# Designs tried in a protein design run: designed miniproteins, single chains, continued (2). Part 57

Each design is a single chain, and the fold is of that chain. pLDDT is the mean over its residues in the fold that is shown.

## One batch from the design tools (miniprotein)

Design m5952
Fold by ESMFold2-Fast:
Structure m5952 (fold): chain A 99 residues (1-99)
Amino acid sequence: AEAEAHRRAAIAALEEARELVEKGEDPEKIAAALAEAATHLVDARAAAEAAGVLTPEQLEALNEAYRALGEIEGMLRDGKIDKEEMLELLERAIEALRR
């Protein structure tokens, strides 16, 4: 249940980031929501590994979410913000974690 609690928290943080992007909020607020999501993804993986319940499918979903987050963080860092691309990446991460 600990791994699932962290997975749900990561989804909530990503949904918050999505709303912030849709509203055109400060990039620093978006980055903070993404950092919260990344922390919960790390904790979800660690909890699943410690419990011996990390499946290949769960690992793939976590890695897919991580790749999407890394791409968004790159956009924020470089100041090359594409709102539509960021929303697509956030949706991909959320869908991966809901599997």
Scores: mean pLDDT 84

Design m5953
Fold by ESMFold2-Fast:
Structure m5953 (fold): chain A 90 residues (1-90)
Amino acid sequence: SKEEEEKKRQETLKIALEAAERAIYFVEEGELDAAVDLLDKAIEYLKTQPEAPEEIIELFERAREAVEAGKAEEAVRILEEARELAEKLL
């Protein structure tokens, strides 16, 4: 139903929002391996959800690459963009 689709969309966006916030926390604490692991799991989950915005997935993939490259400040900026996008779509 449309109500079930909307509920799933909201749940997916909330998961993306929480993942972005947690990834920012791990990056700011210097826990880069934890941030990569979290982003990998979030990306895998979001790719299984047809209602997940492609732009959020792309931002998480770019943030993951920045974290792996040790570019913490760039990773936080990208994750904050993903967080803002998820909040706007909720």
Scores: mean pLDDT 89

Design m5954
Fold by ESMFold2-Fast:
Structure m5954 (fold): chain A 96 residues (1-96)
Amino acid sequence: HMETYTFTFEFPLADGSKHTVSITVKEKETLRVDMSEKSDENLARAGLIQEFLRAYLEGKVLENGVKVVKVEIKKLELTEENEQRYLEVEIELEKV
């Protein structure tokens, strides 16, 4: 089976509102995180994906004209729902 991971981002906007975005990524070799074991190795692999997402999202403009100014890891938590693993990352953004 191909591992599928959903990443949920909560974006604090300047008006005090929050915007939640979830993206699903099919992972192969770089994220082999077993939910039954929260080892340091598994956390390190999650960190690599966070770095990848940061590089991917910084400077992007989303559909509603929201620009991603910075991606900063505020929360590192792996959760599972319906056999999908979720990595929650909080990011900073600015509305264009």
Scores: mean pLDDT 50

Design m5955
Fold by ESMFold2-Fast:
Structure m5955 (fold): chain A 83 residues (1-83)
Amino acid sequence: SQLDEIEARVERLKERLLSLKPQTLEQAIQATTGAILVAAVQFYVNLLRQNPDLPQAVKDKLLQIAEEDIRRAEEILQQLEAA
């Protein structure tokens, strides 16, 4: 399912974030922002799994937000890994 795909991406990002060795304060702050976004996505996924009776429009919107936040976290991590 789409939720399973997002959860797999979250677990992959968590592993990559833990492997980072930030060398500057700026890099450490960016890594922290990525970690916060990952935590937010985990919360949205859990909310969707625990509340199957939510209106479809609400579920669709939360899923869009989760997709956007995880994409942003992936972009931050790509920039840090390229540095």
Scores: mean pLDDT 88

Design m5956
Fold by ESMFold2-Fast:
Structure m5956 (fold): chain A 96 residues (1-96)
Amino acid sequence: SMLEELEKEFEEALEEMAKFLLEKGLITEEEAERLKEKLRKIYKYYLEDPEGFYLDIRVENGELIIEVKAKEKEIVEDAKEVAKLLFEAVKKLAEM
């Protein structure tokens, strides 16, 4: 099914991203596991209600601005935490 193929591709992308960030020393093993868990939850939520999820990530004057809308508070908080973790990783990568 198309949904099963999308979930498989997403999982493969998550593992590759987490491996890259860990190998570069940009995140800890605990942060990598939290990142994967939160992104899996967000992706499932998005697939069930794509119109009910909104995420906009911007950088203004070196500060991260995150706008997120979802029906569930846990998804909102998870999306914010993921965005902050990835932003910090990207900043560290740029300093290499």
Scores: mean pLDDT 81

Design m5957
Fold by ESMFold2-Fast:
Structure m5957 (fold): chain A 68 residues (1-68)
Amino acid sequence: SPLQQQVIDQAMKQVQEILKKQGYSLSPAEVLAKGYQIVQQLARQQQLSDDQTAQVLAQVFEQLRAML
């Protein structure tokens, strides 16, 4: 949905800002943990359902894992 895509885009932007600031000094596990925290915060702000939050998390995690 457009709302889910907006949350995915915002989460990826925030993770990219963190990585840019820290120069990829974070471990893969730390990057995924940051992504999880950001998605949960944004999902709460946008009042996403549990199902919508799970779909957003899956997409964000796939994109973050591709940045290996």
Scores: mean pLDDT 83

Design m5958
Fold by ESMFold2-Fast:
Structure m5958 (fold): chain A 89 residues (1-89)
Amino acid sequence: DEARRLAEEAVRAVEEGRLDEAARLISRLSPEQRERLFRESVEVLRTRAGSDPEATRRAENLLRALALGSPPPESQRIQRVIDELRRER
């Protein structure tokens, strides 16, 4: 529940253009919650389940915030997946 609230606040910070604040909130998340947000965002972008452009934009912005707020091993993995998704497009 606390992890979910932090994740929700991070998403709001991203939507408001507060990437630094979003990164701080993401750094406070558990590794499990960061992995969940990462997987959810990747699934949206791969499946285009959100035919809504706003949902796609939010997923992209959340991945960017995750890359900025995660520790180096996780951030590098997230960045590689972002690059892979761009290459697919």
Scores: mean pLDDT 77

Design m5959
Fold by ESMFold2-Fast:
Structure m5959 (fold): chain A 100 residues (1-100)
Amino acid sequence: AALTPEQIEAIRRWAEEEARRLAEEFGLSERKKENLVAAMRILVDLVVTMHEGGTPREVIVERAVELATEMAEGLAPGDEEFKRRVVEIAREVVDRIAAA
C-alpha cells in the first residue's frame, strides 16, 4: 500500500520520541541522544524507501536490525540491553510502515 506523507511523518515522529526516551532511560549524553534521534530518522526514511521500492519485508527487517545494531554499538559499546531496545524500535518501525 502507498504510504501518505502524514503516515510517514507520524511514524518518523514516533521513532524520534522513542529514541529520546530510550537515550534518557539509559543516561546517554545530549550529544549521543541527538545522534540516536538523527539515526532513527535515517532508519525510518530507509525503511520507507525500501518498502516503496518493493523490497520484501524479510529483507527490510534484516537491514533495519543490522543498522539498529550498528547504531547501538556506536553509542553504547557492549550494552546488550540498550542494543536489544534499539533493535525493538527498528522492528516496530518496519511493522508500522508495513501495516500503513
Scores: mean pLDDT 88

Design m5960
Fold by ESMFold2-Fast:
Structure m5960 (fold): chain A 84 residues (1-84)
Amino acid sequence: SAMDQLQQQLNAVWQQIQQVAGQIQDMLDNNAPVAEQRALLAQLRALVDQLLAIAEQIWSPEQVAALRAALDADLAALEAQIAA
């Protein structure tokens, strides 16, 4: 069904977000070049936008807004760590 396809897409993008976030954390722990950390952060932001676009098709506007706020806060915290 269309719903099953959207749920599979949501799960796939979420898996990619988890993987990229883990890579950024490993780079932070190993003092990797800031340019490489920022490149992965840009990729993470793009994946978050994809996740939210899929969520908008299956969740309420209120649920999507709450998810966006939570993810934006996490991204801001990660950017602050890279900038430090």
Scores: mean pLDDT 88

Design m5961
Fold by ESMFold2-Fast:
Structure m5961 (fold): chain A 90 residues (1-90)
Amino acid sequence: MKKIEELVEEMIKYWEERGDPELAEKTRKAFEEKDKSFLLDIVDIALAKGDEYLREVLRDLGFPEEFIEEVLALPRHQQYELVKKKLDEE
């Protein structure tokens, strides 16, 4: 399973275990539709888990290795902004 798929399943399980099946279903649909705002939330969670986890998630999102290495060379605050800008550029 791809790291991004594992993370999405963890998020769905988190909402289900907390008694919010509507948020669990919204999470599933946002991932299926590749919603940019949702993908940024995934990136934010991956940032909190560390650089190796972020690397795998960015790779699963289809970013080129040169871009991934550029992101990982930056401080955490700038990592998020660079990925956000790249997603906004399509």
Scores: mean pLDDT 80

Design m5962
Fold by ESMFold2-Fast:
Structure m5962 (fold): chain A 64 residues (1-64)
Amino acid sequence: SSVELNRALAELGALPDDGVGDARVRTIQRYLLTRYLGAPDAPVDGELDAAVREAIARYRAALA
C-alpha cells in the first residue's frame, strides 16, 4: 500500500544503518519497481541499487 511505501521511504531517509534497512529496501522494491518502472521481474533482494534509486527519484518527483 502507499502508506507502507511512504513509511519505508521516510525511515530509509531519516534513519542510519540500524540493521533493518534491507527490509525497508525490499518494501520499496515491491511497490516502486513494478509500479513506476514496470519491471515485475526485478529482484527483491534488499539492495539499494541504481534502479531502486531511480524509482525513488521518480516517485518523489510525482509527489511534488
Scores: mean pLDDT 66

Design m5963
Fold by ESMFold2-Fast:
Structure m5963 (fold): chain A 85 residues (1-85)
Amino acid sequence: MAEEVKKIALEAAQKIIEAYEKAGNKARLVSERTEDTVATVTIEIEVDGKKRKFRLTVRFENGKAVLTIEDETTGAVAETVLPTR
């Protein structure tokens, strides 16, 4: 379970990093931490010389993977249910 949550979080982070890099911005993975059933990945994005950090948290709720993205710069939080098989 912990390994699955970690894989989902890293995949989500990688897709966000790739999207920003394809747009000509700098993006990198800063840290990864998995505890029990929750994986947290922090990414740093640089747009127009401004650095922003996003904290991605993946957890399971009722058999579904839930991704929470928090913008540490603005405090904005977005949540989505990831497609699971």
Scores: mean pLDDT 78

Design m5964
Fold by ESMFold2-Fast:
Structure m5964 (fold): chain A 100 residues (1-100)
Amino acid sequence: EAVEAAEKGAEDGRRGAERAKEAKTVEEAVGGALAAVGGGVNNWLAAKRAKTEEGKEAAIEGAKKTAEDAKKAAKEAETEDGKKAAEAGAKGAENNAKAA
């Protein structure tokens, strides 16, 4: 459960970060950032619900990976709105990793 949630969260976060990076409109940039933040939330919830140490570590690593991907997207985003949205996503995911 926790491992699967962490894997999904990391994957969703990565896709969200890529969408923010390639965004040509504010709407696309916001969508990407929200997806990246959502990945972090899923990983944080997985960590809180994990019964095993392995599950908790997997969820925390997934949240950190989501934050890393979002930060990378922010640096490479082609629009100012895309950069701002990706930065917000990275902060959200990083905060979730710390909370886990």
Scores: mean pLDDT 65

Design m5965
Fold by ESMFold2-Fast:
Structure m5965 (fold): chain A 60 residues (1-60)
Amino acid sequence: SLNELKATLELLKSGDFSDEKVDEVAKKYGVSRSQIADTLYRLTQLGYSIDDLEKLLKKL
């Protein structure tokens, strides 16, 4: 979902992948940790940069 992508992008921009930060961002966007983890995994496997992720957000 768009919220999963927004949550994942905020985590990528922060550079903080601690359990506390992941839970904070998950709560902020109303998504689960597993949804963020799955989205992050897919984006890293595809080689997307932060700039590419922002372009994707504008199309969703």
Scores: mean pLDDT 80

Design m5966
Fold by ESMFold2-Fast:
Structure m5966 (fold): chain A 85 residues (1-85)
Amino acid sequence: MDEADLKAQIEKMKAAAKENKPEKETILKIGEEAPAAAEEARRRGMSQEIVDKMEEVARYAESDPEKAFEAALETAALLQLEAAR
């Protein structure tokens, strides 16, 4: 997958996510999983940017679910970029 294909996939995921945004309860569950995902990313030597975004998901899940959801989408995008390298 090249950069253009990856960008197209990310845009499709964002469009689908905007139409079918998870309810707050689903975002809270993602936030509960995020600390374990961040720890695994650290163990695998993934970039600090990916770890930071996973931690943002956990941080905002209860206080600002919309920000947590945006951070989750950014984490997914960064993971796809990392996999394409």
Scores: mean pLDDT 72

Design m5967
Fold by ESMFold2-Fast:
Structure m5967 (fold): chain A 98 residues (1-98)
Amino acid sequence: SENEKIAEAAVKADPSLDKEEVLAQLNSITDEYMRIQARLSYYVLTKDEKGIEEIIEELERKGAPEKQLEVARLALEMVREGKSLEELAEKARELAEK
């Protein structure tokens, strides 16, 4: 999906890349859902707990679907536990299965 492509781009971000430049590019994404997903993936990759918390607050304020909130909350817990974006992707895939 398009969201997966954007998330993959964030995951492939070089750790030496300017954080401000990466965030500016992600914030330029016009689709709100894709923008939120790309930012979430970037914050998981960079272990930015505050960034993830801000995304959760935005999703709650906008009345986002429960599954999207569950993924964001799972991302926060996994970052707090020191787990990787790859482990989050696997768990998110399991949550998408019935």
Scores: mean pLDDT 69

Design m5968
Fold by ESMFold2-Fast:
Order: C-alpha cells, then structure tokens, then sequence
Structure m5968 (fold): chain A 89 residues (1-89)
C-alpha cells in the first residue's frame, strides 16, 4: 500500500531531519553526511517521485553494503524497495 509507505516515509523523514539538525549543531559532519542521502530519498517518496526514489534507494543501499556499512533502518529500505518495485514495475 503506497499510502502506508508514504506515511512511514514522512515519519522517518521528520526523525532524520531532527537528527541532521542535531548533528549540524554539534558539528558532527560524519553523522550529517550519513543522514543527507536518506533524507533526500525520503523526500522523493513523500513528493511521490517513486521512480527516482526507487533508483536512488537501490543504488545507495548497494553502495553502502559494498563498503561494509548499513543505512539507518536498512531493513525498512529493503522492504521499501520491494514494495515500490511491485507497485511500479
């Protein structure tokens, strides 16, 4: 259900924007950098730009996994990719 995806994305976007503001206030550039891409992707979803969001999410998740890292809420993004693929393809 796309509405559920959008509502979850809005909730995570609000949380991540709060975390980004806190990181910037603390001059924590590493944490800020980790949050900027997820925020961009969640904003694309909230604005119903699903094709762009799917492409960017898939590329970013694969790049992070290749480098031995994880996105905040990686399981959410994996499920999101699957749901978007099913609805858009």
Amino acid sequence: DLEEIIEEAKKKLERFKEMLEAARAARDGATAALLEKPIELLEAIVNKNYEEALKKLTEHLEAVKKNGGKLPDEEYYEKLIEKLKKKLE
Scores: mean pLDDT 73

Design m5969
Fold by ESMFold2-Fast:
Structure m5969 (fold): chain A 75 residues (1-75)
Amino acid sequence: MAASTAAGTKEQADLLRAKRDEILEEMRAAGASDEELEMARRALDEVAELLAAGATGVEIAALRERYYEELLAAK
């Protein structure tokens, strides 16, 4: 099973926050709108919070799916 210790999940959250900046920079460079950047930032921050709280992969997968649905709806 994957480690679910507080230290491990915090480290994953920190890594995700670092990657968030890269993802947002790519979206910005591609001409993403303010709304798209806001949605992406919110989704990434939510994932980081879940990781920091020791969330399971199921919860993270559900959030990622919601984000994709939101993007498709915004279209």
Scores: mean pLDDT 70

Design m5970
Fold by ESMFold2-Fast:
Structure m5970 (fold): chain A 80 residues (1-80)
Amino acid sequence: KRREEALKLAREIKKKLEEMGLSVEDQAEIIYINLSTKFKLKEEEIIKIIKEVLGEEAAKYVEEYIKKLEELKELAEKKK
């Protein structure tokens, strides 16, 4: 149910960002941020939605981006 609503929102955001001339990578990041904030979905579910809306490469980009940010945060917090 929430997943379907999030999928609809992701498609609407994609349309708006395409009209603004943003890259697929930028679209994927913005969709991720909006879905994580508004729908309280797990990251795994959001990545699946991005895969459905923007394709597998965009989903991989977001997944790698999230992992990289978390790794950098962990390194900075646990060491220096």
Scores: mean pLDDT 77

Design m5971
Fold by ESMFold2-Fast:
Structure m5971 (fold): chain A 94 residues (1-94)
Amino acid sequence: MKPKVSNLTVKVDPKDPTALVVTWDYEKGDGKIVFTVTYKNLETGETGQVANSEKNTFTIKGLKKGSTYEVSVTAINTVTGEKDTSAPQTITVK
């Protein structure tokens, strides 16, 4: 069964204003689902990626103040290789 990512939410971490807390929902199917969080600084074009997360939440740290970031999440079924990628969310680090 193909995984599905929904309700991607990106918020500034109240404990660290240079960090973003990323959370999402997903449909659980048969097999092991892992997540990849991808982010891009829209001013510099720099990209980052965190692969093989088994949790549906991740904190991205060390971001540049005043920059706008685009964040997306990909769910991967490790048995079938099927993927689903969220619509991107954009947020400014202040």
Scores: mean pLDDT 79

Design m5972
Fold by ESMFold2-Fast:
Parts: C-alpha cells; structure tokens; sequence
Structure m5972 (fold): chain A 107 residues (1-107)
C-alpha cells in the first residue's frame, strides 16, 4: 500500500505537471481559468484523501505537498514564469487554509 504521505506527494506532483502543461500550451487568460479549475479539483481530491488520515498522517501529507509546491514555485520564478508562479502561490495558500480547517475538524 502507498502511505498517505506518498499519495499526497503523488497528487501534488500530478497537479504541478498538469499546471505546467496548461501554462505551456495556452494563452494567459485560458491558463488563469484552467489553473483555477485544476486547483479546485486538487483541493477536492486532497480533502477526500485527508478525510481518511490521522492527524499525524495529515501533517506528513501537508509537508509532502508543501515540498512539491515550493519546488514548483521556485522553478517557475527561476524561469521568469510569473503568472505560473502566482498560480502556485495561490494554491499553496489555499492548501494551507484547507489543512488548518481539516486539522481543527479532527481535534
């Protein structure tokens, strides 16, 4: 079985891959709209995955997601892809808010 941390990392890696592909193949407006939809899907899948986790598993999963997203953000900045970097920053903030909410629900 994949651990909850491994599942969360994979989910974040798939999200980043799709987000970068969306950025490379579309105009800025199409990217912004598509990135929002992709972020909504990611948060939904994360919540479904998180519902089955213990508090300790959720903390490890959050760390794995943060690691993937921070690396993606730094890569986007290094390539001067600022619209992409902003989309990643927005999802990082949204995931942090969802993580805090889920942790409170499990207390």
Amino acid sequence: HMTPEEKARELAEEFVKKLFELYENNDEQTFIEGAKKLADEFVKKFRELASKMTIEELKRAGEAIADVLVRAYMLALSEKKYTLAKAILDIMNRVQEELEKILKEKE
Scores: mean pLDDT 87

Design m5973
Fold by ESMFold2-Fast:
Structure m5973 (fold): chain A 66 residues (1-66)
Amino acid sequence: MERYRGTIRPESGAAAELEMGFRAGEEVLIEVDTETQTATLTNAAGNTGVTRASDLPNIVEDLEPV
């Protein structure tokens, strides 16, 4: 499992809010399961969302390893 930090993209903030309860410009922690190719995003409030790892660049910017 790989861990990253990123920021919810301004352009995709509305979609992230609707699907995962995240806001544009919000910092999130990301855990990538390389076996299933899924990414789990967690915000400061403890809200958790799951997406495909390949979709991360569409949801999150400034993705960096933690």
Scores: mean pLDDT 74

Design m5974
Fold by ESMFold2-Fast:
Structure m5974 (fold): chain A 87 residues (1-87)
Amino acid sequence: MTEEERKAFAEAMRLLAELVRNADTLTPEQRQALIDRLVEIAKKLSLEGQEDLLLTARHLYRQHPDDPAVREALEALEKVYEEKKKQ
């Protein structure tokens, strides 16, 4: 990864942690805004970087299966990854 991509990856990881940590306190609008930011950052990552981010999101979903924010983030990241694979 480039230095810029590594910083983007770190920010994406921070946003995933924020979604998990604050799931009970986030409004639907705040949750969607965090997911939208995560998606924009994920689009800047290489295919390998997106795979690593997906693995992390899937791991978080296994730990927090009843958290709609984690599920929605995972679904959004899977869509970004599938679109990247078609390019």
Scores: mean pLDDT 80

Design m5975
Fold by ESMFold2-Fast:
Structure m5975 (fold): chain A 61 residues (1-61)
Amino acid sequence: MKETITVEVTLEPGESRREALQRGVQKAVKLAKEKGLFITDAKVEDLSADTVKVTLTGEKE
């Protein structure tokens, strides 16, 4: 069964875009593991100057 996990992170004061992205990826991966998903696709999208969207697609084994 195919399922998608989406996490949006907004940059915090003093945070770099890379740090915000790492935080978003870590959260999305944790959610995927909690659901028992094998990650098959990963997408990163810039929604604004301060907001990054991380989308992971996975399948249940």
Scores: mean pLDDT 79

Design m5976
Fold by ESMFold2-Fast:
Structure m5976 (fold): chain A 86 residues (1-86)
Amino acid sequence: IIEELEKILEEMKKLLKQMKEAYKNKDKDKLFKIYDKMKELADKADKLIKEGIAKGEDIRKITLIEAEVTVLMMHAYILRKVAEKE
């Protein structure tokens, strides 16, 4: 579970970089597609977080990853909202 969450976190970090580049290039279609992928990964992470907590995995590590996923999704959401208005 923790290893899977770390892989999701790394993928989300890469997608956020791509999303920022799409924003710079004014590529709304690409930006929206990347946002959808980030949302899918965040939903997957949420399920794994709940499963890990229920199974008594390292709650400290899980909560740190949850916080990082939340921050990445907030950044993605802001970029999406700004792009929608332009």
Scores: mean pLDDT 83

Design m5977
Fold by ESMFold2-Fast:
Structure m5977 (fold): chain A 71 residues (1-71)
Amino acid sequence: MSLEELIQKALERVEKELEANPDASYEEMVSMGHRIVQELLAENPSLSPEQVAQISQAVMDLVDKRYKERE
């Protein structure tokens, strides 16, 4: 699976969790993002630190964007 496919998979998981939790606080949204990243890392133990950083950044950027849209 390509890095782009892994990022897309992570973002889709985050959006699904956020849609299920429309009243989630920023802290709860960040926790969901971290959990999804950890799950993806467990599924893909061969990822480089650079790839892990890119996936984590994409997930946190989405969390921040969705939180800002709720304000």
Scores: mean pLDDT 81

Design m5978
Fold by ESMFold2-Fast:
Structure m5978 (fold): chain A 74 residues (1-74)
Amino acid sequence: MTAEELEEIIARLRRIDEEHADILEELAAYAAANPELPIEEVLRELGRRTGDTTLPEDMRLMSELVRAGVTPEV
């Protein structure tokens, strides 16, 4: 996952869950500091920091929706 893809996921999650917005900013900072790590590892670390076991799963689903929802196949 690229930094641009991560930023799109964060923007979408902010719209559905404002209370997680600050946590998502920490996600972006951690990903920027560790660009070689896959997004799944970044999400696991945030899950441990926040104690929110559902956040990593929600982020993965949003990642899939961003990619699948961008273009309808002709």
Scores: mean pLDDT 59

Design m5979
Fold by ESMFold2-Fast:
Structure m5979 (fold): chain A 86 residues (1-86)
Amino acid sequence: MIPSFEQIKAEAASLFRDFAEKNNVDKAVTDELLAKIEAAKTLEEFKEVFKEIASYINSLDVDPTQKAAFLIELTGLLFELELYEK
C-alpha cells in the first residue's frame, strides 16, 4: 500500500532528526532543513528538499557507515514518493 504524503513527510523528518542528533549536526541547520520538509506542499517540492538534505549529508565529515545508512533510507522514501506521484 502506498503511504500517505503526510506519513512520508513524518518519516523523513524523524529519520533526519535521529541522524542529526546521533552525529551532533548543527541545530540551526537541522531546524532549517526540518522546516523545509514541513513547508513542502507538493511531491516535487519534497523531492527538492530531499536532494538538498542528501547533498548536505554527503558534504559532512561524518562516519561513512552512518551516512550510507541514512542515504539508503532517504532514497527508499524518494522511491515511495515516485509511486505516489504515478
Scores: mean pLDDT 77

Design m5980
Fold by ESMFold2-Fast:
Structure m5980 (fold): chain A 73 residues (1-73)
Amino acid sequence: SSIHEAVQQTIADLEKAKELSTNPELKKLLSETIKRLQELLATETDPEKLFQKAKEVVAELQKKIKEVLDKLR
């Protein structure tokens, strides 16, 4: 489904971001988020629930990235 493909693309984008990152705290956050999204793809069979849960996981990542960046200022 398009939702399944979108989540797979998000995982690919995060893996690329992890490879390009030199910050160990950001690498850890990206690794943890990738694992959470992979688990959702493996376990959540309802596309609507998959979309909602993936959205929540990405929002949490965005918040945690901001917290890491704010510490560097």
Scores: mean pLDDT 85

Design m5981
Fold by ESMFold2-Fast:
Structure m5981 (fold): chain A 64 residues (1-64)
Amino acid sequence: SDSAIETAEALAKQKTKEAAEAMLGLVKRLLEEGDVDTARKVAEIAAKVPVAAEAAEEARKLIE
């Protein structure tokens, strides 16, 4: 959903570990709901933020 993508972009701008963990949690929730496409987009947003690199990789493993 658009709201999940907007939330991920806002979290990415914070550049904190807490924001990275929140993005990972968002990916997990979207996967539990069956929204794989949005989960993948959130993981891609996280991957563009260096401080979130570990969280982004964990999110990609959950999707794949």
Scores: mean pLDDT 72

Design m5982
Fold by ESMFold2-Fast:
Structure m5982 (fold): chain A 113 residues (1-113)
Amino acid sequence: ELTEHQRRLLQKLRETYEKLLEISDKAFEEAKKNNLPESTIQKLKDISNKIFERLKQIYEAVVKGDFEKAKELLRETIEELRKIKENSTDPILQKFLDEAIRLLEELLAEFEA
């Protein structure tokens, strides 16, 4: 049985997932419209897939009541995306990373509240 706290965090995680899916879809649409190199599109896909895989792991940690692990996974993901953004020159990729980092930071704040 899930606690009220777990239900609240899972709701925030779902909201974050839906927003990340939206910005990911938009980034892929813009990349295709601008005929970006296949390597750049693949990098965007790899980053997106990594974020969603991490969100699934965070979901599992929250369901198990392991909030420390959930926060660790979230902080690690944010740090990795910041490093990717610092090394990125493509404006579509930079915008996607900026928006993804912001959403994940907002989610992290929900765990620390």
Scores: mean pLDDT 88

Design m5983
Fold by ESMFold2-Fast:
Structure m5983 (fold): chain A 98 residues (1-98)
Amino acid sequence: SVKERLREAAEKLRELMRSIPELAEEGEEALEAFEKAAENDEIAEKALRMAETALSQSDTRLAAEGAVEAARSIRAQLENLEKEKKEKEEREKLAKLA
């Protein structure tokens, strides 16, 4: 499944980022973003493509940097979805008060 493949990719990225100490903190944030993405099918598929693209890099540093950038993009998309969900909930509350 996409979720299983994303977990495998996230574990490979974790090992990759462990080899680059300067990216260790950003690596943990990246893995959290990929784990949250796994809970949303649409974002999980996008996250999987980005993670697999990063892992396809022959240069370990470029692969890790690509993974960090992918995670930032995914995190922004997750934040936008949470914002839209809150705005929808507020609109529904206003409709119930009318």
Scores: mean pLDDT 76

Design m5984
Fold by ESMFold2-Fast:
Structure m5984 (fold): chain A 71 residues (1-71)
Amino acid sequence: MEYVRRVSEAIREVLSLSTEEAVAWLRALAKEDPEVALDAAGFALLHARLLGDEERAAALEEVIREIEAAQ
């Protein structure tokens, strides 16, 4: 499925980026495809929480709220 492929690609991209780069990239993606951006951000948030990366988790929670508010 094209959607699953896009989400998988987005997840790989986010996980390869620093927190600042990931947030900027997700904000840009959300302008084109907010559903893919939200799913990728949600996975990245879970990953950050599992690693105990509180700063990354907080930044991802903020970008998720911003994208949801813009829909």
Scores: mean pLDDT 84

Design m5985
Fold by ESMFold2-Fast:
Structure m5985 (fold): chain A 109 residues (1-109)
Amino acid sequence: MKVERLTREFPYNGGTLELDVTRHEDGTVEVRGRATGRVPLIQAALKAAGFYPNPGTLVAFAGPAEGEVRLRYDPKTGEAEIEADLHGEKPLRLRVRIKNGEVVELRVE
């Protein structure tokens, strides 16, 4: 198991991003992230995991998101699960399941 910590400041009006990336022996990747300010948190977590869904899915998550994200990606199956607790004028809890690069489940609360 290898844990990589990434800390970045973005030129997006003072946003910060912290990502912990865990790579398991079976090839599964887990990412835990936290962002403040205007940071593309979910897109950054996907890219840190080495997961590249279809361009439309990536663009959907390119927006600024302050909050926390938890992502699990299995490159053997092409499946990813994302849970995010996003802050803002309307707090949002997001759960997404992706299979074969396509969103197969999206829950918003």
Scores: mean pLDDT 70

